# Designed miniproteins, single chains, continued (3): the designs that were tried, part 2

Each design is a single chain, and the fold is of that chain. pLDDT is the mean over its residues in the fold that is shown.

## One batch from the design tools (miniprotein)

Design m8036
Fold by ESMFold2-Fast:
Structure m8036 (fold): chain A 70 residues (1-70)
Amino acid sequence: ADEAYDLWFGTLDKDGDGTITVEELKEYFKSLGYSDEEAEALAKRFAPDGKTVTKEELKAYLDEQRAARA
């Protein structure tokens, strides 16, 4: 069930430590059509320390967004 997400997250997780940087997360949201300000706000939601977001935190949000569309 999580294979596609695991593979996708792995492309962002350069170090393979199970986290991605807030910068990479911002770029991802911008690629989805969010503005710089919106992408920064979203990234901070997952990475309140302003550095990294965990795989589990990001997946939970993406699952929530998907459910809201169903």
Scores: mean pLDDT 70

Design m8037
Fold by ESMFold2-Fast:
Order: C-alpha cells, then sequence, then structure tokens
Structure m8037 (fold): chain A 87 residues (1-87)
C-alpha cells in the first residue's frame, strides 16, 4: 500500500530529525547519514545507499565525534533501525 509506505518513510524522516537534535555537535553528520539511508529505502537502492551511508557515517561522524563517541555509537545503530522500519 503506497500511502502506508509513504507514511512509514515520513515517520522515519521525522525520527531522524529528532535523533539528530539529540546529538549535540554531530547534528549535521547524523542527519545526512539518516537522510541517505531513508532515501535509499524509498528508492529501492538500499544496498548502494547503505554502503554510502556507512562510509559517510563512519568517516564524517568519527571525524566529528572525538568528544562524543557515545553519540556516534548511538547514531549508527539508530540509522539502521530507521532503514529497517522503512522497509
Amino acid sequence: EKEEREKLLEEAKKKAEELAKSYKGLEEYVRKTLEILIEGAASGDREAALRRAEELGLTLTIAHARNTDEARERALPQARELEEAAK
């Protein structure tokens, strides 16, 4: 059902925005990573999107997460949880 799927994606995007707000100092990197994962799930290119998001998330988030390793660890599994929910 297309409307049900679109609602799940919209909920995932809103949850991504809330998660990004929770990561002080990492908001931009977390948001970008989650956006890539959500868009990949929506377009059906999940394999490429996941690979891209992992590389981007690990590289950019780690670079900015020296003082907030906890936020980095929380961002990655939550991003994958959102992608799973959008499935």
Scores: mean pLDDT 56

Design m8038
Fold by ESMFold2-Fast:
Structure m8038 (fold): chain A 66 residues (1-66)
Amino acid sequence: MSDAELIARAVEAAKAGDAATAVELLQSLGLSREVAERVVAWVQANPDATPAQVFLQLVRLQAEAA
C-alpha cells in the first residue's frame, strides 16, 4: 500500500469517527501514537480538509513532535 493510499484511508476513518483505526493506520507510516492522535483530532476538527491539506498538516505535526 502506498503512503498516499494509507493516509487517505486514515483520513476517511477519522472523518467517520473511527479514531482508533485512523491512529493505527497512521502509526503504520512510522508516526508515533501522539502524532497520529494529533493528526486525527485535526482531521475531525476540519472534516472538509482536502487530502493535500491533511498531508501538509501531518508533515507539520510530525516535524513539531521531533
Scores: mean pLDDT 78

Design m8039
Fold by ESMFold2-Fast:
Structure m8039 (fold): chain A 81 residues (1-81)
Amino acid sequence: DVVTLNGRKFPKSDIEKLKKEILDFLKSRGLTEEEANKVFDFILKRIANYESLIVPPEKFKEEGLSEEAAQAAYDFLKKLK
């Protein structure tokens, strides 16, 4: 099974794994499930649009995330290297 995002096809298993890893990491950092889902949606949108995942925490705050959520998202993306 595949998921299609902005014309790009991804294995559904890859998307589900990424979602689980993001939610588990962010919840371990004290974020709510709602905040973790916002981070996942933001990352997924950037992947679909061929955008860099190396973004400063300020960009996540522009998307309505708290300072704690923005920093945790940044820490997660640095770990993906």
Scores: mean pLDDT 75

Design m8040
Fold by ESMFold2-Fast:
Structure m8040 (fold): chain A 80 residues (1-80)
Amino acid sequence: GPGNLEDPEKEIAFLTLVDVYGVSEENAKALVKKIKDKELLEYFLSNFSKIKDKEGLIEDLLNAKNQEEMRKIIEEYLKK
């Protein structure tokens, strides 16, 4: 597919980020590859529309050390 991702679920996530939210193809691809946990990916996508600072969230997620830190970052951005 357009993202050249191995998992169909990640390809759908990539297309949603790019086509619906206007995230760059580079950042969308990097982000969906970094999110290994399927529940975390679903949590991220279901809440992304509610995030005011989407660019800051993406930057912080790309710099996260692990899946648990990524979840906490999303929770913190939802409080803003």
Scores: mean pLDDT 84

Design m8041
Fold by ESMFold2-Fast:
Structure m8041 (fold): chain A 70 residues (1-70)
Amino acid sequence: MEAELEEAIKLASEETGVSVEQVREDMAARDPELVRLSLLAYYYLKQGKEEEAQKLLDELRAKRAERVAA
């Protein structure tokens, strides 16, 4: 998971032309947990790992529901 997150951040950096550090700062400026789940889901979708991506999207949905309810 941690290693995959680092690869997801690199992928986002490469696609946007923004540095890895700037991607990390953007994550911190938003809800870092929700952004982390979104990046990992996107990374797994790019790898064709739809089942793993779906699991992360389910976690993202649950976390968003918690934020709305709280």
Scores: mean pLDDT 74

Design m8042
Fold by ESMFold2-Fast:
Structure m8042 (fold): chain A 79 residues (1-79)
Amino acid sequence: SQKAQQAFREATLAVDEAGGDEEEAFRKAKEALVKSGIPKEVAEKVAKLLVESDRAGAAGDVETAVRLAQEAYQLLLEA
């Protein structure tokens, strides 16, 4: 659980640092997750969900943003 929390934190930071550049956000989040020991296939799915969550949040769709972030975190707990 602590490892999942750390991986989630690093990936969300990478998305934030990309400043709305979705391609950069996906690439950096995926790299952060893989470096944290998350398998590449899971890292790709989590990175995609976090980019979609960030997009929803920027659009003011808080419910969708929270749901997608929770889905991403659940995948990390199962990895």
Scores: mean pLDDT 87

Design m8043
Fold by ESMFold2-Fast:
Structure m8043 (fold): chain A 71 residues (1-71)
Amino acid sequence: MEEIKKKIDEILKKNGVKLSEEDRQLLYEFAEALEKIFGKDHPDFDKQLEYIVKNFEKYREELKELIEKAK
């Protein structure tokens, strides 16, 4: 969890993206769900994480559904 939060915060900072506390929390939960599905060392994990961070607004609803399914 802690490493995932740092990775997300780093991507957000590099891309100058500012999110609400709720949206940041959603991203953290999505990243945690993604790690559970693909595994931390899977090549697609980092690729998917970066893509979603850059395109967050487009995928907000889909992210909520993915989190729900991963629980």
Scores: mean pLDDT 71

Design m8044
Fold by ESMFold2-Fast:
Structure m8044 (fold): chain A 81 residues (1-81)
Amino acid sequence: MLEEIVREFRELYERHRAQLSPEGRALMDELLEGLEAAKSLEEARRLIGEYGHRAAQRGDSITLGMAAEAHARIKEAEEKL
């Protein structure tokens, strides 16, 4: 489950990478690295929330949208476990 969420986020990031600012890419690189190191869905959810908040503070709608999609996938996974 967590591995699928990380894979889907990587695919989403690759799809939108060229549209992101250098700062947006750095933020998403950090989030992806954190997600790949995460040991639980709870840890992944906290990371997504933290980086989503940081994206919102920057006014980066694309990065915020990506974080929101990842958060929705984590919630779906939590409901199945």
Scores: mean pLDDT 78

Design m8045
Fold by ESMFold2-Fast:
Structure m8045 (fold): chain A 97 residues (1-97)
Amino acid sequence: AFSEEEILLGFRLLNSSRIGMGDRFSMSNKVPPGRTYTLPSIQGTAPIYRLSDIAKMPRETLLDMLRNGVGEFPALKDVLSDEERRALVAALLELFS
């Protein structure tokens, strides 16, 4: 469903300072599928999310996560356009497919 152009835009965004998410996307880009990423929590140890499990989420769930945030994952609706968030989802699914 995603074009090659959307995937390439997503990869450019993963390496972009525009996201301001630093290590979250840097770790995702460098960590093999199946590795865990720990999200911080003010209530103690956050749930550990596997990048491969994130990649298996419905596209609608990934788009909502990027738009509105989830837990410690920040909302990007005011930072990225709808097209840019879609491209980022395309890159994440390609990276961990």
Scores: mean pLDDT 59

Design m8046
Fold by ESMFold2-Fast:
Structure m8046 (fold): chain A 100 residues (1-100)
Amino acid sequence: SERRKELLKESLSEDLEKAVEALERLLRDEDVWMRQTAVVLTAALMRQGHVEEAVPLLERALRDEDPEVRETALFLLEELSRSANPEAAAAARALLAEAA
């Protein structure tokens, strides 16, 4: 039924929203290793096609207080710029240009 398809779309959207909220919390963690982990997971999210959700999180990582977190974000964006997903590759190139 149409309503069943709408409920499924809402459920999947809610799961993605919760994942993004969890990544935002990890990126604000006092532990550098937790923030590093969040950057890696956010890059994976972007590789899987969730570009719109991942971009603000990676932009935050590029402005992190710790240079190692920023370097990890730059490294992962360089990899993403060569992604088979053209939207992810384009977004990664745009973020790299802004970081320059």
Scores: mean pLDDT 84

Design m8047
Fold by ESMFold2-Fast:
Parts: C-alpha cells; structure tokens; sequence
Structure m8047 (fold): chain A 82 residues (1-82)
C-alpha cells in the first residue's frame, strides 16, 4: 500500500541520515511524502516530514543536517496548502 511504502521510505531516510548520506535522506523524505499524498493523507505526510526533520536535527548540529531538516520542515508546511 502507499502507506506501507511511505513508512518504508521514512525508515530508509533516517537510516541514510545516520550513515551521513543527507542527499538520500532528503530523497527518501520526498518519496514518503509522495506515497502519503497518493494515499490521501496530507496531514500524515506533514507529520512524518516534521518527525524526520526533528530526528535528523537530533543527529548533528552541522550545517548540512540543519539545511536538510529545514528542507523537510518546508515540505511539511507546503504539504497542507490546497
């Protein structure tokens, strides 16, 4: 299901972030968002993106981690528009 695919991508995104691959972490966040939206769950998509961003920020205060988290928070904010 789209919800199961979204959850898988969320988990893979966090794993990539823990491995230092923030490009892959962000890519998985986008894929998880897409799958939640296809399931008709924009609020769940926004919540997941915020949770992933919070988790990435908790891993490091580096500029790269902060920028990735900001990007995910921005996606969460726009997910609930229209």
Amino acid sequence: SHVEEAERHREEGLRAAKEGNLTEAFRHGLLAQDHYLKAGKPEEAAEMLRELADEIESLSDSLEHQMTAVGLYSLAATTLRE
Scores: mean pLDDT 84

Design m8048
Fold by ESMFold2-Fast:
Structure m8048 (fold): chain A 75 residues (1-75)
Amino acid sequence: MEEAVEGLGRLARGLAEKEGADAELMGETARESGEMIVEGDTEEGVERFTAAAREHVPRYAELMEGAARLLAEAV
């Protein structure tokens, strides 16, 4: 589980950097949202991460939402 949350964080940082967005902000948001997902606040975590991705990394927001939902389904 920790490795999957870290993976989501690395993905979020990488995609944010490609779009010229704040990679650290997206990495932190992915970590916090990923922790919510694995601890049982699954829909809240996915929604928060997706909202941040749409705001800061709109070109990759759908890919980022998909990754968060895959994490949610694995819990």
Scores: mean pLDDT 83

Design m8049
Fold by ESMFold2-Fast:
Structure m8049 (fold): chain A 70 residues (1-70)
Amino acid sequence: SEKEQKLERDIKEINDYAEKVMKEEIANLTKRGKELGLSDEEIQARIDELKKAIETAKNNMIEVLKKKYE
């Protein structure tokens, strides 16, 4: 139970951090893309790639964490 609660808190912390990073990086990508004269479609494609990269990294961290708490 205590170990399960710690795992839940650590997973939440990873999720919260990933969400914060995603928000900041999307804002930066959008700003930079506009400054470089990229189309909305080109900016969106880069955002979609970034989202996939962050989700992959997040899922890998959570899986490593789950194994550690086995």
Scores: mean pLDDT 86

Design m8050
Fold by ESMFold2-Fast:
Structure m8050 (fold): chain A 86 residues (1-86)
Amino acid sequence: KERELARLLLETLREAARAVEAGDRERAKEILRRAGEEVAALLEDEEEKRGALASFEALIEAIEKLSDEEVVELLRREAREAEEFL
């Protein structure tokens, strides 16, 4: 379960970072929004579901508030953290 979640998160964060690098912030937000729903569906505990959705919402807010360079750095850092679980 954790490895499955980490793999999904890693792939999602890398794809979102590529979208931001391409200048497509709306695509990056859509990728993260869909991933938040998929991650929440994999979790059984309501607190864990809320935490996951809140984390993805924070990343979407970061895309709106930060520069492209800052967003790419943030997403790649989060991806590296997820990779440690694989």
Scores: mean pLDDT 80

Design m8051
Fold by ESMFold2-Fast:
Formats: C-alpha cells, sequence, structure tokens
Structure m8051 (fold): chain A 75 residues (1-75)
C-alpha cells in the first residue's frame, strides 16, 4: 500500500535530517572548543548553534520514530 511506503519514506527522511543535524552539532562543538580561548564570543555562538542543532536532531528523530510506528501499525 502506498500509505505504508509514504510513512516509511517520511521516517527515512527524518532519520537523514536527524543525522545531518547531529553531524552539524558535533562540528559546531569542535569549533567552539577550538575558539574557546582565542575568541570566546565566537565560541559561544558555536555552542548555541550546537545546542540548536541537537534540538533539531532530537525533534527529527522523534518524528522518524513516530512515522516508523505508524507504518508498522498499518502492516
Amino acid sequence: EEEIRELEQKAANYWTAANISRAGADFADWLAEKYAEKDPKKAEEWRKQSVDARKTADGNEKLAKEYEKKAEELK
């Protein structure tokens, strides 16, 4: 059924988005650490971006799991 396939595709898309956001958060954390002594204001901006990216990743992961559950319930 197309409905199950659409839900599985949405889940896959949200997992991909979560992974991208998580990688971005890790990179922002690395930049924050690198700039901590040299430019504390820039380091703080990177820390904020990391926190925001992790929240985005958590949200996308939650949506991915919800769509996976909906797809399984229709099987």
Scores: mean pLDDT 84

Design m8052
Fold by ESMFold2-Fast:
Structure m8052 (fold): chain A 81 residues (1-81)
Amino acid sequence: MTVEDLRKLIEAGKTRREPEGLAAIREIQEYLEEFYKEHGEELEKLSEEEQFKLLIEWLREKGVPEAYIKLMEEIARRDLE
């Protein structure tokens, strides 16, 4: 799964989320947009696995809550079913 695929999954998920979950999804989307803005050109040269690894490492270095990182990973896993 690429970072762009993850962004599309999160955007599609907004229409199926309860209002209480919407704020968390928006914050997650803002982190993905920031990552893509900083590293978007580099991502085109990376494999799907390398893109996702770079994203997770970047989020941890930025101090993003582990709960948000786990939520991103769970969204990625659900679409593979």
Scores: mean pLDDT 69

Design m8053
Fold by ESMFold2-Fast:
Structure m8053 (fold): chain A 87 residues (1-87)
Amino acid sequence: MKKVQEQLEEIRKLLEEIRELAKDLPEEQKKQALEDIKNYEDMLEWLKKKYEENNGELSPVEMAVLTVLLAGAYFEKRRLENQIKKQ
């Protein structure tokens, strides 16, 4: 459905923005951030597979995971922005 597809695309865009922000981190922190981004990317791929398997529908549990991932990506972006500005 459009709403789920839009949220999946929003998460993808947020992860790209987080990758760009990570470039401005010190090398040790950059390595950790890239590992965290990979975990988010794996979760996004899992949700996309579930969306396809369920004929364009997510279960309530999968919708909860989508919501947590979207919120988590927003919080991570905000945290990295604050970290870069303070360092």
Scores: mean pLDDT 79

Design m8054
Fold by ESMFold2-Fast:
Structure m8054 (fold): chain A 67 residues (1-67)
Amino acid sequence: ASRAELRRLAAEYGRLVGKPPAEALASLEAVMRTYGVAPSELARALRRGLERGDPGRELLRVALAAA
């Protein structure tokens, strides 16, 4: 996924969890670094979670699978 796509998804995720877009993006980048999640995998999980109104659960699922 492009940086623009990830930024857009991060902003939408931040809105749902009450975080500013920059903090939401930093949190997602930390997940990628800590658990070795590829940007494309993270973007896919975010899209699914946002579609279903539960991005946190999908992010946890991807992080757990990567770890």
Scores: mean pLDDT 76

Design m8055
Fold by ESMFold2-Fast:
Structure m8055 (fold): chain A 112 residues (1-112)
Amino acid sequence: NEEEELRRKEEEERERAELVEKMKSMDKQEGIDLALQIMGEDLKDSLPTLLENLKKAGRLDEETVELLEKAIEYLKQGKNDEAAEAMRKAAERMGLPQHVIDGLAEMIKNTK
C-alpha cells in the first residue's frame, strides 16, 4: 500500500528531524563521535543520511557538501580510492582530527 509506505517515510523524516535538532546543540566532539558511530555500520547507506542531517543542522559549507556528495557518488560507482580522497578533503574542511580523517578514508577504501 503506497499510503502506508508514505506514512513510514514521514515517520522516518520526523525521527531524522529530531536527530538534526540534537546535532545543532552538540559540541564538536559529540558530533564526531555520532558521525563515526553512524558511518561504522554501512558507509553506503550512512553517508547520505549523515550528509542530509549535517546539511539540515547548518554545519557544512557548500564546498564540503560538494565533496561529500562526490564521495557518495564514487562509492556508488565502486571507485573507493576516489571516494576516500573526496572524504578526506571534506573531513579536513570540517576540521576533524587527523586520526579521524585517516580512519574514515581507510573505512571507505575497504567498503564493498
Scores: mean pLDDT 66

Design m8056
Fold by ESMFold2-Fast:
Structure m8056 (fold): chain A 64 residues (1-64)
Amino acid sequence: SARAEEALRELRAALAEFARTGDRAPIEAVWERYGFRPSPYGPTLFEATSPEGEPIVEWLNRHL
């Protein structure tokens, strides 16, 4: 949970920066750091890209 909450805080900060600048790099860095990415099936669904990302994705998909 703490790791997933950290990932969500960093993702929100990166999304705010993207809205201001159009720069996707901070968003992509969060995905790489926490081992997840958006699912092709929707903007609120994520998929794990590493074993470390699996509990993060479970938490995000339940709470978003």
Scores: mean pLDDT 80

Design m8057
Fold by ESMFold2-Fast:
Structure m8057 (fold): chain A 103 residues (1-103)
Amino acid sequence: IADTIDTEAEYRAAKENLKKAAELGRKGAPHLAAAMIYAGLLKMAGDYRAAGDIYREAGEIELSLGDNKSAARYYRQASKLYEEAGDLEKAEEAREKSEEAEK
């Protein structure tokens, strides 16, 4: 039995967890993991734009913590999700951020 995914509630929960991850730095890893679970639920519900936003912010957090490889992976996923959403401008921005993080 699958519950109905409330994309607005999942997006808010993801954003709250990303905010906690940013505030806690290295100690925020469980909150970052929770945000990525919510991003997966958003993707399953077809809200690719919201899922892309969560991956992009996760990339920004990892970049700020010096984990450039994790940042690059998150930005690549954000780019793909934005492409699925038809947001080609955000997809290109996320792709560029991924390439910058791979340095």
Scores: mean pLDDT 83

Design m8058
Fold by ESMFold2-Fast:
Structure m8058 (fold): chain A 78 residues (1-78)
Amino acid sequence: MSPEELEHETEVGVLLVAAAVALLVGRKALAAGDAAAVREEAETLERLADRLEALGAHEDAAWLRAQAAELRAAADAA
């Protein structure tokens, strides 16, 4: 593995960890009834999805966009 390949894999990994944290925070905000915080975390997931898409992680990006849409829908239903 070259340093460039390692950096690419590391960046994808860091973005996925950030997404997992945002999803957890968004779900906790939803349980607390904080619709504004849920929407902020959904926006964070969308930005992380755009970065993953740019790195070629298309399936992960699509999954994060779906999670963001679910959080927004849940916030709007509350």
Scores: mean pLDDT 83

Design m8059
Fold by ESMFold2-Fast:
Structure m8059 (fold): chain A 81 residues (1-81)
Amino acid sequence: ELSLEEQIELAEKVIRELLEKGDLELAMLVMAIAAQEIADWLKTPEARELARRAVQAAADRDVEEALRVFKEMAEYARKQA
């Protein structure tokens, strides 16, 4: 079982590799899933709203917004730890 920080670091690494390969669809999916898992771990309204925004960005295929929201989630989660 991975800690919250280890999950964030793993997600950031996978997302970086997918973006470098140009696999934008899978990168957005990983960002949305990771954001939802982080929100479920933190159980705060702020984290749930960030996860909702990440899922919406992925649904809209807006990779820039998905990445921006995921970075906000990672920063927020690290401040809560």
Scores: mean pLDDT 84

Design m8060
Fold by ESMFold2-Fast:
Structure m8060 (fold): chain A 88 residues (1-88)
Amino acid sequence: SEREQLQKKLDELEKEIEEPLEKISRAMTNSSIDEILEKIPREEAEELLKKVEEAREIAKQLGLKEKESELTHIIGQLQKLLEAYDEK
C-alpha cells in the first residue's frame, strides 16, 4: 500500500539521519559555536536539513503528529546552525 511505502521511506530516512544528527548534537553539546563550524562541514548540515525536511513531510502525510513535531524542532536547530556559517 501507499501508506506502507511511505512508512518504509520514513524508516530509511530516519536511519540515514541518525548518525549525522548524533554527530551534530554531540558537537553542539560539547563545543563552542566556532568549534562546531570547524567540525561540521556546511554541506553536511545542508544535506541533513534536506533529509529531515523530507522525513517531516512523510510524517505529516502519515498523520504522525509527535514525529512531525520532533522533526520540526530538529529543522529549527539545523537552520540556526546554517545561519551561524553565514555570520562567519
Scores: mean pLDDT 81

Design m8061
Fold by ESMFold2-Fast:
Structure m8061 (fold): chain A 75 residues (1-75)
Amino acid sequence: DKSAEILIILLEGARALEEGDEKKLEEYIEQLMKLLNISREEARKLIEQAKKGLEEEKKVKGEEKVEEYYESLKK
């Protein structure tokens, strides 16, 4: 499912951005560009938006529940 792949990449990219892992961030940007046929700048903006959404969800629902949902997408 293309939608599930996009969501996984956005969440993994958001984690890489939060951790400052530029190499992983670059890999996820490239994957997102290929899947959506968008520019590097647009892919980076989507990852930044996903990071903000993830941070808000962690504050509302607790980090554990958000991490469980995220890990379930990788299976």
Scores: mean pLDDT 74

Design m8062
Fold by ESMFold2-Fast:
Structure m8062 (fold): chain A 90 residues (1-90)
Amino acid sequence: ADEEVISLAEKAKEAAEAGDFDTARQYADRAHRLIVENDLSPEALRKALGYLSEAADAAEKRGDMDTVIHFTLHIITAAVALTAAENKAA
């Protein structure tokens, strides 16, 4: 699950940087499902959060605000999951 979520978030970033926001959103949605359904490591969640944030930045730079909002909601989900995972490890 950790490797899969990182890979999906990275692919979302790559698609967003290429301007393929439909594909970027599909990868982000798949990453979101893994984040919600699995106990992921803090490291995997940090990497996924980083890639999703870069995808949101690419969408913002191109003026696709619907995609920015979509990625922002997934970023919030990943950040909440990261906080929960870090608190569980402490």
Scores: mean pLDDT 80

Design m8063
Fold by ESMFold2-Fast:
Structure m8063 (fold): chain A 106 residues (1-106)
Amino acid sequence: SMDRVEEVALAKLREVAGLSVEEVEERAAAGDARARRAIAEAYRAGAAEQLRLQGREEKAEEIEKAKSVLEFLEIVLAYQEEIAPADAETIEEARALAREIAEAAE
């Protein structure tokens, strides 16, 4: 199942970027917003596939329908609270970091 998640994520990365994985990584490291977005969308596709493999189709569809990286990250964090509750401070810190990552990817 992990191989399937990786396959789906890498396929999405290639689809969005139109480049090899290595080229996308190099461009993202150099600050290319499109490359960073491609990586974020690859993670989103992988997360949705993992949820489907666990029988959580409704959450997978929610993630796929997210209109921005920030919306996707907020859905993932809310789901993480459901399956592994954490201290409120830790969750708030994770949300703040998610917003910074989303802004960097856009």
Scores: mean pLDDT 71

Design m8064
Fold by ESMFold2-Fast:
Structure m8064 (fold): chain A 88 residues (1-88)
Amino acid sequence: TPNGIRFNFRRIVTWIHNRRIHIVNTIYTRRNRGTPIGTIITTFNRRVGRVITTTVRRGNRYGIPRTVINNIVNTTGNWNRGVIMTVT
């Protein structure tokens, strides 16, 4: 939609160390899914259930809107509550 999110992303969740979950979100435009326009990396502390860091890496050609970044971060934050991801 005209006011909707115009981007897609792919997530990969991995354990890194010290009970941290490392989540990588690779971002694509809706019109070009073959070429990533940026990556957002979020690290969680599983013991505390909190986001430790978020790193945004993006290409110069495509500006990733703050609303898209916020939606990815907020959705990632919901995983700490076990809404999307149940980690044993």
Scores: mean pLDDT 50

Design m8065
Fold by ESMFold2-Fast:
Structure m8065 (fold): chain A 62 residues (1-62)
Amino acid sequence: MPPKSKEEMEKIKEYLRKRIEELAELYGWPEEELQAWLADVDKLAELIEASFEAIEEALKKR
């Protein structure tokens, strides 16, 4: 997959996960709460990625 947009989205997703893990460590969140936040980040990232793919397809049509 050559699209840098997917690489950039993966980096953003990793950044958000790392930030959530840091907050969980700092505030002593239970594992269940941490897992819920990570699941929400994954779902949001999937929706954003799908939106970027739709925009890329629209741009190809000029």
Scores: mean pLDDT 70

Design m8066
Fold by ESMFold2-Fast:
Structure m8066 (fold): chain A 106 residues (1-106)
Amino acid sequence: LGLPVHRVLAERGLPLPTTRDEARAFAERHLEEVREAAVEILQERIATVQKLAEENPESKKEVQKLIDEAQRLVEQLGRARSVDELERLQREADDLLARAVELAKK
């Protein structure tokens, strides 16, 4: 499970899940909190990628397109109503941001 369940649990001082099923069950019970944490983490990653793009002007235009797409996915993630939808959108955003980082390093 790619969702920030461990972050939410750690912030609340709760024990971390030892299995994927436990993590999923927590995410289903605390969907709003997990969704908010996922949005926050992705926004932090977008800010990091934007900073890397400023250091590599040659890739800035291509990186900005990927950042814009990731921001649209973050908006969709903020409206997600199920764990499966959250997980799908987070994977898509993670993929876009990974590609943006790779371009920014060139």
Scores: mean pLDDT 79

Design m8067
Fold by ESMFold2-Fast:
Structure m8067 (fold): chain A 116 residues (1-116)
Amino acid sequence: NEKPLEGYNILIVDPDEKKRKEYKEALEKAGAKVETASSVEEAIKLLKENPGKFDLVITTILDEEELRKLILTATSHGTAVVLTSKGLNKLAFENGYNLFSLDPEEVVEKLIKLLK
């Protein structure tokens, strides 16, 4: 299938507008439906108002307290959390998936491999 993410609903959480756009375009090209949030607070609101709507949250946020709150809220509402970052994050490793990339196309490739 040329659209390997067909049927997935993904929430992108990144404070950088350009990165949100790049991730959205790459994931939609792979077949996903994508919404974006510019902050953890916006993401938490979307997750609480729409339980079960999102299959995945993808985030570059590395603040431990914000990330912990996001993971707890997402998983409580049926959504898995995937981190994409340059460094090691212990919280992410223990409670989610870390793709270790900030390149949107590489994130898509790694995500497809993870889901297959």
Scores: mean pLDDT 75

Design m8068
Fold by ESMFold2-Fast:
Structure m8068 (fold): chain A 82 residues (1-82)
Amino acid sequence: SLVRYARRALRAARDGDVDGALRYIQRAGREGRRLSPSYPDLTNRFSTYGGDAVTALRDGDFDGATRYAGRALRVAQQIERS
């Protein structure tokens, strides 16, 4: 589930768990790509926030990573409700 992976990525980012956050962002990205033919605009927004979260994690910016992962989760929830 896109929402499940996005939620786990958010928790890992909040905990400063870089490896866990990256793993769940990667899994969420794969699920998002599977959904992109049905939800192109939402999955594009999701991928952008996921990329921003990865950049923040690599920079050691856990607050930024948490914000971007949270935004990605909201988009994932919107896709699930659509």
Scores: mean pLDDT 86

Design m8069
Fold by ESMFold2-Fast:
Structure m8069 (fold): chain A 100 residues (1-100)
Amino acid sequence: HMEKAKKLIEEIAKALIETADKAAKDSSLTPEQMLKLLAETATKKSKEAMEKDPTAGSGAAVYAISMLTRVADTIDKNKSASTSQQANLAKEVIKQELEE
């Protein structure tokens, strides 16, 4: 039961890391647009997880919200950094959350 939630969390985290990596390479994005893309990715993947397994998917969705909250806090503390630098910080925060 717990192992199913872990796999869904890993899938959401991987999608968020991919979105952040793509944003880091896109010079046209603002920090606000990057955060919006991360939130949209988390929402989409959380819905997919909940449709596949309502119980495990709900747990994964809560974890995704926790990851996004830490990302938003980290970006808020680093507002002087470029969008690319903020995206790389978001990627590192997500990786750290996944290791816990």
Scores: mean pLDDT 80

